# Designs tried in a protein design run: designed miniproteins, single chains, continued (2). Part 73

Each design is a single chain, and the fold is of that chain. pLDDT is the mean over its residues in the fold that is shown.

## One batch from the design tools (miniprotein)

Design m6527
Fold by ESMFold2-Fast:
Structure m6527 (fold): chain A 88 residues (1-88)
Amino acid sequence: SAIDIIDQTIAQLRANADASLDELNAIVQDTLKQLSSTGQVPTRLFVSLAMRLIGALTEAALTGDMVAAAQRMIEDLQWFKKRLLEHE
């Protein structure tokens, strides 16, 4: 389910203390692909999440702060989970 994908991604981000920019990018791309394939996610919410996660990657690329980027991604995924549960 979409919720399981979100929870797994949050756990993966929390477990990756030494994640590189390429590893964070791979996690984001895989997560968005999996969520899109479920058919459970409203397009507006999907686009909002994608913009947020890509924004975090862009910030990481500019600042070199992968820890801050991963934390922002976790917060964005938690926000998305709440919004998705409100949508059914």
Scores: mean pLDDT 84

Design m6528
Fold by ESMFold2-Fast:
Structure m6528 (fold): chain A 93 residues (1-93)
Amino acid sequence: LKDLAAALIAEIYYQMTGDKEIAIEMTLKILGLPEEEREKVLENFNKLQTDLDALIEEAGEKGKELVKKVIEMSKQHATPKEIIDYIKKFLEE
């Protein structure tokens, strides 16, 4: 679940910045992840682009719930900040 959530946040930052390195850095900072997690966040961000289904399967039912809610919020024109704040809250549950 945390891997999927970090990948989704990184995708949102990438859509905002157009820069993968900055998107990964912002994701580490917003989630309070240490520098050692950078490579894992980058790997999962790449999996989100190439094999989203595998990331969802690894996250289980909670991962499916998270993705469904993020899609719903995007369709309702929620801001990037609102979506990121929701993902952070979802991880705290």
Scores: mean pLDDT 80

Design m6529
Fold by ESMFold2-Fast:
Structure m6529 (fold): chain A 81 residues (1-81)
Amino acid sequence: SRAEEVRAFAIELLERVKAEHPELADIADEAIAELEANPDASVDEIVDLLRRFILRVGEVDPALAAEVAAEAGARLKELDA
């Protein structure tokens, strides 16, 4: 389903950011835990979670937040087709 594809993408993105940027591990772990606590999360709820995550990343690294937002936006647009 689209929700399963969006969830898989969100988890992959969060795990990658955590691996590449250990200073953001706590923020990424909180987002992953929220997704795992809500296995029936809708696409809108997962997108909201990613937006909140990106805003928190932007408080630490605005350039990385812009890159993550661009990637997430492109992927979500593809999955919305």
Scores: mean pLDDT 85

Design m6530
Fold by ESMFold2-Fast:
Structure m6530 (fold): chain A 73 residues (1-73)
Amino acid sequence: SVGELLSKEFSLSSITQEDLEEIIAFLQQHHPSGSRITPDVILAYLRYKETVSVQELFENADAILLLAKEEGV
């Protein structure tokens, strides 16, 4: 699941359960259904930009999703 992937990619010591749930809900709300952009693609893109904090992930999720879509991934 997206939650399990996020917990694995970002250490639980740096991200709380509440933070994970908020990030997942936000990404699911902005993830276009039926597109090639999957949770795995989003997580891979976020890992490539691995200097972002939880707060920055929340604030920039829309921009990251748009960039991933434009790259055709």
Scores: mean pLDDT 49

Design m6531
Fold by ESMFold2-Fast:
Structure m6531 (fold): chain A 71 residues (1-71)
Amino acid sequence: MLSPQEVIDMLNSVYKDVLAYVKKEKPEKVPQINQLLNDTKNRILSKKSLSRDEVLKLFMDFMNRVQDVLS
């Protein structure tokens, strides 16, 4: 089981690369991507602990929503 803080640290690492890409390619989408990050962090913080499967599903959902915004 992973703590919410460990999962948030992992998410922030992924987000750093996503944000750099979005700022370069579609800077107008940055506020929407920031909102997706905050929504995902809020979902993580609502948990006492997360399984690997829950973390995978959260990250897949986040990345799919990022792709939808950038489409």
Scores: mean pLDDT 84

Design m6532
Fold by ESMFold2-Fast:
Structure m6532 (fold): chain A 97 residues (1-97)
Amino acid sequence: KTTIFEHALKEAIEFIEKKYGVKIDYQLNPPYENTEEVVKEIERITGKKYNVHFIPGKGNRYYKNGTITINPNAGETLYDLFELMNVVAEILEDALK
């Protein structure tokens, strides 16, 4: 969901910055109103375009071919945040390698 996705982006960026010793410029003000805006920020950071699919009943996942799947019915929990953070971190790491 939008709020979880935004938090996942922030946590993933902090993880990548610490791991690779880099600084990533990202903008959270104004606040993102939907998941598409968070995806656009990820695309801006990486310089790549992604194929995003919202698939009920499937987990959140990044595929190295540039596909992202998001479960729109995922609950707003720390587990969901951790899962989405891992997905965003994989995207950022793949872009840096």
Scores: mean pLDDT 69

Design m6533
Fold by ESMFold2-Fast:
Structure m6533 (fold): chain A 97 residues (1-97)
Amino acid sequence: AEEKIFEELRELLSKSHSEERVELFLEAVRAYLNRDEEAFEEKLRELGLSDKAIEALYAFLEGKSVDLSGLTPEELEVIQELLSLISVAETKLEAAK
C-alpha cells in the first residue's frame, strides 16, 4: 500500500520539482508516517527549512495557529507542499485498509 501511494506522489511531484527535491519530499513524508521525528527533521533541514519553519510545520500538523511572519516564500512553499503530501498520504493509507 505504501509503495503505490509513494509512486503516485512521485509522479505528481515530478511535474514541478527536480528528481533530488522529489526524493527529499518523499523521504520526509515517509519519516513522518513512520513516526521517525529525527529523520523527518533531518529531511526538513535538507529541504531548506529553518528551526522557526520546522516549528510552524509541526504547529500546522497539530492543528494549531501559527505566526508565519519572518518565514521566506521558499519556506512557506515547502511547508504547504509537505502539509498537502502528508494529508494525501494519510488519507490514501486509511482508504487502503
Scores: mean pLDDT 81

Design m6534
Fold by ESMFold2-Fast:
Structure m6534 (fold): chain A 100 residues (1-100)
Amino acid sequence: SKEEYKALIEELEEKLKEMEKALKDKDFDKFIEIAEEIRDLLEEAAKKTGDQNLAERAELLKEAIEKFKKTKNEESKENMLRGIIDEIKEIIKELKEKVA
């Protein structure tokens, strides 16, 4: 499972860079597409490793995405997307601690 976590970290770091670019470009559709891909990666990793923390993180990300889709206020949308970036950064940090 250490190899699974290392592969997940690399994929999440690349997708995080894409998300940060999408936010800077105000491409919210692209941002959400990448967030959905990250959720799928977390769900798959949780199934392969049995890691319930990853499963919980995937569910919280799913809820954040659904709240964003239902939000109409543009300032609130940008703040929610920044919150998603911060959560992904914390997930990467936690995974790096597991492979150290």
Scores: mean pLDDT 88

Design m6535
Fold by ESMFold2-Fast:
Structure m6535 (fold): chain A 81 residues (1-81)
Amino acid sequence: SDEEIRKVVEELLEKIKEIDEEIAEKAREVFESHEDPVEGFEAMENEIAWLLAYRKAPEEKVKEIQKLVKEAAEKIEELLK
């Protein structure tokens, strides 16, 4: 359901906020700009990847955030089955 996807996204954003508050804030803005939570998640995932690359984030930070995003994506894919 949309509510379950939004819950997965909220949990992801809280975890990212502990690592990088600005990335979490920008990711939230992108997600909230979409009416469909699946489209919002895809846009948010792309924004996070772009920000990590553009700002040349340390490899350890990239790996940690990418792991969190992957885990969230897997949970959303399971909800869509």
Scores: mean pLDDT 87

Design m6536
Fold by ESMFold2-Fast:
Structure m6536 (fold): chain A 79 residues (1-79)
Amino acid sequence: MEKGKVTFSKKGRVSYYEGVLGDAASKGAAHGAAMAGQLDLNGESSAQYAAWGTKQVGGSGKVVSGSERQGTVDLVGSK
């Protein structure tokens, strides 16, 4: 099972990443983070959008901490 932990700063910028996500889950998370960047969102909202993007490709995401400066999300792929 693919699993990763990602911490975002504002605008969907990744500040920390650990784990191994497959192609679909990684692309879903990246798409959500890109949307957060386009919308000038804070760290928590960036983590929420990454979780949303991962869910669109059959994975899941859970925001585990969030603030205006940073948000952390646990991501799981569908394979």
Scores: mean pLDDT 80

Design m6537
Fold by ESMFold2-Fast:
Structure m6537 (fold): chain A 70 residues (1-70)
Amino acid sequence: SVAQQLQQQLQDTQDQNQRDLDSLTKQTKAQTQQYGPDAGKVGQRWIDGARQQSQQRNDQLRQQAQEAAS
């Protein structure tokens, strides 16, 4: 069903976003350690933005799954 497909997409999206955020976090930490705190600031802003976008996407998929299940 469409509801099951959307629920699967939500789970897959959450897993993918978590991996991406973990990767960006490790990269930002490495840059900060190598080049100092200023080098990490851009990466931290990107991480914050990516988290915000991921949360919005997950909320939309969750809403769509609920509507499809109704």
Scores: mean pLDDT 76

Design m6538
Fold by ESMFold2-Fast:
Structure m6538 (fold): chain A 74 residues (1-74)
Amino acid sequence: SREELLAGLERRRAELLERKKTASPEEQEILDIEIETIDRLIALLRAGASEEELQAVEDEGIAKVQEKVAEIEA
């Protein structure tokens, strides 16, 4: 259900925020991108956005994480 999806995202957000407290600066940058993506997904779910809109935001978030990981590796 939508309520279960929202609860899952909110739980994941809290977990990432907790992890950020002990993360390296580089890991914090990745965690910030993941948290931002979750915040966008929560807002869209509450607004009744389509599955296509949700997938687009998720795909954008994944791409941003991959780009940041590549930047850190360089």
Scores: mean pLDDT 86

Design m6539
Fold by ESMFold2-Fast:
Structure m6539 (fold): chain A 63 residues (1-63)
Amino acid sequence: MEEVERAAAELRERVAAGEVDDEEVAQGVLRIANLLREAGFSDEEAGARAAELAREVGLHLRE
């Protein structure tokens, strides 16, 4: 879990610094969701946590 929290904090900092575009943010969020699943979270829980992060960084995830 520490790796997930670190990756999320790193993504937030890079977004705040203007170092990434929307596509790179989306890729970062997807990586975090995959890390959560590998850590033993369900697909639904991993998706929910990734969606919360996307909302925090201003990315809209629509199907």
Scores: mean pLDDT 72

Design m6540
Fold by ESMFold2-Fast:
Structure m6540 (fold): chain A 74 residues (1-74)
Amino acid sequence: MEQKEEDALVRMAQAIADAVRAGLSDEEIRKRLQELVDELVKQGYDREFLEKAADSLLKAVRNGRAHVAELRAQ
């Protein structure tokens, strides 16, 4: 169970890393994660777990961008 959850988190993290590298907006990253969550649910992963993971990852991206903007303003 934990290993399967780790595999899902790695896939979600990779999708975010690729999207950030491609210069996608937070809204586009959110859409990509939602598509991936839907695919993983079809594979038998727990939706609640995946949605919580996606929200945490999106929050981390938003906080990282806000922090970089604040550092440039200082």
Scores: mean pLDDT 75

Design m6541
Fold by ESMFold2-Fast:
Structure m6541 (fold): chain A 69 residues (1-69)
Amino acid sequence: SAREEAFERAAEQTRAAALAFGVRNEELRKILREYLLKEFTSPDRPEEFRPLDEEEIREAIERGLAEVP
């Protein structure tokens, strides 16, 4: 579904961002988590993320971050 695809995409973008920025500790994870939450819930976000509510976005971010070493 569009919702499942949006969730997977948000999680993958979170993981990619964390790896690209070298997020390796809890402090950096907190900073990135807050940044991405604002980006993914922004009114200016791509239409593809609109099916997700804030809880789903938070879950996708946590899943993406969990895959970073």
Scores: mean pLDDT 78

Design m6542
Fold by ESMFold2-Fast:
Structure m6542 (fold): chain A 88 residues (1-88)
Amino acid sequence: EEEERLLEELRQAVRDAMEYLIKVEKDPNDTVAFTAAGILIAAVRFLAEKLGLSDEQLREIVDEVAQELIEKGYDPELVEKAKERILA
């Protein structure tokens, strides 16, 4: 249950990070979105390390969230840029 909770927190942090990164790409002067994206990327890294995820496992989660956002109507090009930023 604790691991399941942390995985859901990780998935949510990835979604939120991608959404804020997309906002930054659309408006580079949105300092709130830029700051939020940075905090959420740090949270993704922290949660992945705490869960002991491999780079491959983290990539799978990020890919799943990216696909969810594309299906919700987000621009695939902006989603791929956000994915690259999170996985860097």
Scores: mean pLDDT 85

Design m6543
Fold by ESMFold2-Fast:
Structure m6543 (fold): chain A 85 residues (1-85)
Amino acid sequence: DELKKKAEELKKEAEKKREEFIEYTSETARYMGEGIKYKVEGNEEKAKEYFDKAQEYGDKAQELAEENKKLKEEAKKLEEELKKS
């Protein structure tokens, strides 16, 4: 049952990407909060540093969300093929 095994592997990989997405999204929010704090305090250099980090983590979160979507779509295709078998 090769197709079932492949579908399970893809689902496991998708779940890992989902967990990473949640982590990177959480860090993005945290860095945004720090950036806002420093901006309010007039520390433009620190504000920029944290906003840059938020952008990096946000970009990675978006990438992980796209990877998760592709893996889920591939798993669904394999499950549909298995159902027809």
Scores: mean pLDDT 86

Design m6544
Fold by ESMFold2-Fast:
Structure m6544 (fold): chain A 76 residues (1-76)
Amino acid sequence: MSRIEQEILEVFEENGGVVTREQLVEALVRAGLSEEEATRIADAIFAAVGSDGEATLEQILATFGSLGQAVDRASQ
């Protein structure tokens, strides 16, 4: 499991399965990302799930699947 996945899971456990954009940014920064990178990723996730306040673990995992496909396509 990556550091990013671990920090995200910990934030969801602390907050009962729902996380705010600010909490996701904090988790990504703790995982080793810069505040700027964490903010961009969190903004992209929340925009993709259609929420500007909070998101569930399921919504974030679905968004990671979509973003992963886009990144793989750009890298090839």
Scores: mean pLDDT 69

Design m6545
Fold by ESMFold2-Fast:
Structure m6545 (fold): chain A 97 residues (1-97)
Amino acid sequence: SMDEDFKAGIERIIKSIEKLREEEKDEKYKEKLDEIIKKLKEALKNKDYEEALYYYALALELKKGRDEGLPFEEALKRAEEEAKKEVEKVLEELKKA
């Protein structure tokens, strides 16, 4: 079912981000990843697909900024902007279906 697929998908995403958190050495990035994990667990509980998509995209873009050597504040700002765009893009695609 869609709910079972959603649950499995978000649980897989949470594990991926928990691994990123374990490998992270920067305290600000660690704290933000902990927040993202908490928000994803809340989205899973509430079946909030949009919230789950946002925090997943945020984690991926934050990692990208980290890998590029951006300072935390710059990486976070870019990640928030890109995550918002990704959510808007996916929601538009769903409206066209």
Scores: mean pLDDT 84

Design m6546
Fold by ESMFold2-Fast:
Structure m6546 (fold): chain A 69 residues (1-69)
Amino acid sequence: SLRQQADQLVAQGDAALAAGDRESALDLYDQAANLYSQLPGGDAEAAAVTTRMQQQLGLGIVAAPADAP
């Protein structure tokens, strides 16, 4: 199932981060978020993966100030 594939990608992303491979972790989390977004009600899971990715890799810190009116 797509959910099982997305869960597997998150686990692989976590393993990549533990190994210090931030590029692989980013790619794996991005793929997981994309799969979750295809599931009914998966938007929350996709958002959670994106938030995790941004927090662990610092990406969201750079994006947030640029969007303030």
Scores: mean pLDDT 71

Design m6547
Fold by ESMFold2-Fast:
Structure m6547 (fold): chain A 100 residues (1-100)
Amino acid sequence: GPVVSLEAPDEVKAGESVKVVSKLSNVPSGEKYSLSIWMKKEGTDEWQLIDESKMSEGDQELVSEVSNLEAGEKYVFSSYVQDENGNVTEGESKTVTVKE
């Protein structure tokens, strides 16, 4: 199946934006996927959609910048891929610490 990676910094200062990059690779010919990036505050179960691609063939990249994160908090970013049948597979996750 496809390989989903996620890149994010380990930490940012208060007031800085977080650049998050998700890549979908090794997509078999003729298969279509939608790639998405989700975020939650650590210790909560409330996921927020940050960005998503349209259902498309081939390898994909999503680049998103997230601003106005709360100082002193940690945020979990996760990547997901959905196939044309609605099956969702979780990719890589990264935790970003926002310094005080």
Scores: mean pLDDT 88

Design m6548
Fold by ESMFold2-Fast:
Structure m6548 (fold): chain A 110 residues (1-110)
Amino acid sequence: MKYFEKGIEAAKEGNLEEAEKYYTQAILEYSALGDLEAVRQLREEMMKTLEEKGYYKEVGDSYEGLGERYLSQGDNKLAAQYYRLSAKYYEKAGDFEKAEEALKKAEEAE
């Protein structure tokens, strides 16, 4: 099986560590080929698989990390967008405190 398919299978089994490992290997292979569109698609599929499994907090954590990364690069608009996505998934996870914190970070980035 392809690394991407192994990542999906691991995520469905609840093995997030193994899923991350396989998704990372797939992303590295496509990145080495210069296929940035495949890299984007793989990242989106990873997030979708985690969401379908109900790992909303993990999806929220991932978007918060992207918000922090773009904020550090000076891309305040993208940072705010990712913080708002993070808040949405924290709310779905029932973590209203983290959702409120993420929304505040989005407001402060704009």
Scores: mean pLDDT 74

Design m6549
Fold by ESMFold2-Fast:
Formats: C-alpha cells, sequence, structure tokens
Structure m6549 (fold): chain A 87 residues (1-87)
C-alpha cells in the first residue's frame, strides 16, 4: 500500500540507513512525493504505526538514538498532516 511504502521510506530517512535508495536525500525526495498523494486517513495510519513502533522500542530498551529518530519521524509526519488539514 502507499501508506506502508511511505512508512518504510520515512524510517530509512530518520534512521539514516538507506535500504531502497542509494542516498537518504533520494529517500527524502521520494517520501515528499508520496506524502502529496496520501490522504489524511493514510497519514494518520502512518503516525499510528510509528507510535506503536516507538512504544515497542521504549519497552525493549532500544538505543536512545533510535528512539529519538522515531520521535523525529512522528513529528515530521504530523507536520505533513497539519499541511494537508490546512490545504
Amino acid sequence: SMEKRAYEIIIEVITGQPVSFETIAQARKEFNKLAKKLSIDDIKKIIEELKKMLKKAQERGEEQSYIDSLKEAIKLVEAYLKKKLNE
């Protein structure tokens, strides 16, 4: 799904680990393109999945850098939600 792909890309951008792209800059560009095509409900689903991942990471005692990256991902996707709501 488009929201699942956007979720996967945002994780690559925030973790600094390119999996699907040669560079993080390319991943960010593709996320921006996909985000324009996402509905408000799709963006809300991405935020929900990121929050679930954050809770799991905190419960598992994952590295602070990873936890901080997830928090930044949530903030970034919430900014896209605000932009969509103000269109």
Scores: mean pLDDT 75

Design m6550
Fold by ESMFold2-Fast:
Structure m6550 (fold): chain A 64 residues (1-64)
Amino acid sequence: LSREQAEEIIRRLREAGADRAAELLEEALKNGMSPAEAVEYAIRHVGDAREAMLVLEIVGEIQA
């Protein structure tokens, strides 16, 4: 997972209304986590099953 793919994931999460997941992913990247680590961090900490599922779906689409 590249940084450009992570930035696209953040954009698509915001468009889908998954603002908490997008904020967590952006924060993790800003703190020096790799894109893959940032995705895992967002899923683990979002506390919302719908937003966690959206992260997984969007990541799958971008990596396809």
Scores: mean pLDDT 85

Design m6551
Fold by ESMFold2-Fast:
Structure m6551 (fold): chain A 68 residues (1-68)
Amino acid sequence: SKEEEMNKIVTEKSKEAEAKLDKESVEKLDRELLGAYLRGLRDNKSVEELRKELDKIMEETLKEAEEK
């Protein structure tokens, strides 16, 4: 289903973050990823639209973590 595919993408991004980021940054990212997922479901966004939003969230979180 669409929901299952969206959930898998979120899970993959969370795992990638765990490999690259500290616990605090992962917790922040997980909250932002969950927010994007819930908005995507509510607004009936496509899987591709969600993927682009998650990519932007990940990139921004990585940059913020490096600037600490």
Scores: mean pLDDT 79

Design m6552
Fold by ESMFold2-Fast:
Structure m6552 (fold): chain A 96 residues (1-96)
Amino acid sequence: MESEEGYQVTIVVRHPGSVEQAQRVADMLRSMAEAHPDTLAVSAEVLESGEVRVTVVFKTRDAGEAFVEQARSELELLGWEVEVVDDGTRVTVTRE
């Protein structure tokens, strides 16, 4: 059982809109992240203000960068602001 190096990406999306819309965006971002075979962990939460925080750990930096680009592209079409809090901090993840 070897620990694997991963790259943690955190995106914060700010929009003072409805919780339902924010939840839909969170679900979309989570699905995108989970679809990648290099995904090690995903966490997405929605705040009452409509702020969405998504944290994903990928096996490669390239996967993380692609996720950020896709998320930004999708959310820009909705007029949301995307802040990249963490663009690929190296972390150690232990999986089964």
Scores: mean pLDDT 74

Design m6553
Fold by ESMFold2-Fast:
Structure m6553 (fold): chain A 91 residues (1-91)
Amino acid sequence: SQALVDEFEEFFKNASREELEEAARRGEEIRKKAEKELKENPELRKKMIEETGKEDLELLIAEYLKRKGRLEDLRILYLGRAARVLLELEE
């Protein structure tokens, strides 16, 4: 959504390396927890693959959080992913 894009741009405009590392850590924590929950629910995983046509784990994790209404976790996941990309670009 535009609101998430605006929030991400505002966050990254002045984010320190430590703030980027913290965002990346929080996103990874959400990702690992959601991956575990998805592995413990194979019927839901199968349904999501059939409905989305996607088998990529990262996309399934995002879809899982969206379907569970865990929108704050989804926001943290996306923010952490963006932070990781920026940290990788810093060399």
Scores: mean pLDDT 82

Design m6554
Fold by ESMFold2-Fast:
Structure m6554 (fold): chain A 73 residues (1-73)
Amino acid sequence: MTPEEVAQNIADGMLDHGVMTPEEAKKFQESFIKYYEELQKKSEEIKKKYNLKTDSELKGKIATLATNKALKE
């Protein structure tokens, strides 16, 4: 799944539950992709810092960190 697809799925969920407006969802998607790409460039550092054992755990951690940063905007 691409970062764009992950961002879309999260935004769709937030829209369906009335947690976000369409404008907020679009802004969230743009911010998520930006932060995901920044964190992906630091993936080896993140893997070591959080003692992650699998690529699945690494991707999940990057997605969580990107989501938290995007929601603060």
Scores: mean pLDDT 80

Design m6555
Fold by ESMFold2-Fast:
Structure m6555 (fold): chain A 84 residues (1-84)
Amino acid sequence: MKKTIATGKVTVDSDKPGGSSAVELNGARATATFPRKGEVGTVTAEGNASKDALVEAMRKAIDELAKKLGVKVTYEISVEEVEE
């Protein structure tokens, strides 16, 4: 059975405290974690969902956390299909 794993890196342009946010969208659950400025944050997604749904959930988690903290971010997302 094929399992889709989605991971990403987040760069935060703020010295504000970090945090985490989780979003569920179309069968995908994404979690974004932001450190303080100068460190790389992470985002992951899992679920029985399409690659597009995983990516959208990750983007929503990043956007919600960025809005909550009042920071601007850039991110890179990678999606891999792995056989289990």
Scores: mean pLDDT 72

Design m6556
Fold by ESMFold2-Fast:
Structure m6556 (fold): chain A 71 residues (1-71)
Amino acid sequence: SKALEQYKKLVDYIMKKLGIDKIEPGSEEERKVLQELINLLVKYAGLTPEEAFRLDRVLSEEELKKIIEGK
């Protein structure tokens, strides 16, 4: 899905920004990356935390640009 592709790219971006090379399931690194992803979606896409946790909304090009450039 388009949403899944966008969120994979955002996770890669966040990992690079936080200096995380690998995520193990249930790790502190996974928690940090997910929390940062939720924070970015709330700040730049206008989602509630509950909406952001669903990871199912397709983001606009403007929302993606704000997320990548806004940090």
Scores: mean pLDDT 81

Design m6557
Fold by ESMFold2-Fast:
Structure m6557 (fold): chain A 82 residues (1-82)
Amino acid sequence: DQVSNDLRSMLNSNVTDDSTDDQVSDIFGQFSNQLVIQGILSQSQGNQLRDRLIQTWNDNRDSSLNDRIDSMVNTFTNFLNS
């Protein structure tokens, strides 16, 4: 969907192999906050999404950047369909 495509585009534009965990966490925070502002998520859901995205990023640390981004987008789509 459009929102999942927006996440993928944001990650592809802002995340590289040299990105720190803190930089990636900030990007997830920005994305989750934007969804809360748009009324797609509650503040609590936004916090849960951010934490889940951070966990998925860390769990896929040894994967390629593209595989990590795919895992993040899949985590997000599963979260929205929960």
Scores: mean pLDDT 82

Design m6558
Fold by ESMFold2-Fast:
Structure m6558 (fold): chain A 86 residues (1-86)
Amino acid sequence: DIEELAERYARLRKEALETVVANNGEVTPEAKELGEEALRIGEELAELAAKSEEQRKLLMEKLAELEKETAPLKEELNALQDAKAA
């Protein structure tokens, strides 16, 4: 189920970003593990998308939702990185 897999990918990416933000912008081993798991699922999603244009469109829509949902976290991370730039 590509929808279930895409939701799991989105959740792991959010958790990784939240963990980095919670640790003051540091990529902890926990955040790295979450990111690596998301990468593995991303590979599986890419294979499914390659099989069907319909599945590719569904995946693109889910990725757009993820980008919208993670935009505040990315902005917070950028603010933390800007504060550390010295």
Scores: mean pLDDT 78

Design m6559
Fold by ESMFold2-Fast:
Structure m6559 (fold): chain A 82 residues (1-82)
Amino acid sequence: SDEEIEEIAELEVEIALLLNPDLTDPELLRLMREISKQDTRDDIANNPEGAIKALEEKKKTYDEKSAELVEKTIELLRKLAE
């Protein structure tokens, strides 16, 4: 649903800000959310399993806080794939 897709976009922006805290441009943040929403829709339509696996691998390279946010994204993607 749109709610889970929007929540994933918020989580992905939060992860990006943890990695790059100087990302404060509101227009760039809006664009990042829209790109995230489209990517999530494409992933669910084409290959949700591959998207989840890619996030699990990416999670291994992140710090604890960023990894927690990636885990929430994985949970939402699993829910959308049902």
Scores: mean pLDDT 84

Design m6560
Fold by ESMFold2-Fast:
Structure m6560 (fold): chain A 116 residues (1-116)
Amino acid sequence: MLSKEEKIKRLAEFFQRELGLPKELAEEIATFIVENLDLDDKKLVRQVADIAYKYSPLYGGLFMTPGAQAAIVGAALLLKGYSPEEATKKVKELYPTIKEEDLKKMTEAIYESLNK
């Protein structure tokens, strides 16, 4: 099992690589997710968007997109101990317009980042 600090680091590195976030914003968002896993998905996504907007309207706008929101929800589900398969299924129910193949690739990539 990874430490809280290691989970934050790996999730932040994932957001930098896959969403193009600057290091400071990626670390703030990763910390927020890891510390607030008990929030419902809608509230979690909204608060992450608010953090991003404080940094820049460009990054705030990114977290209004289904793809970036799916990455936040997928990360939270995986951190809660769901499998990549279960996380993909739950995220697909929340974001039905995203292709299941794309969600599977995303959840697997997050899982690999957290379990390296």
Scores: mean pLDDT 86

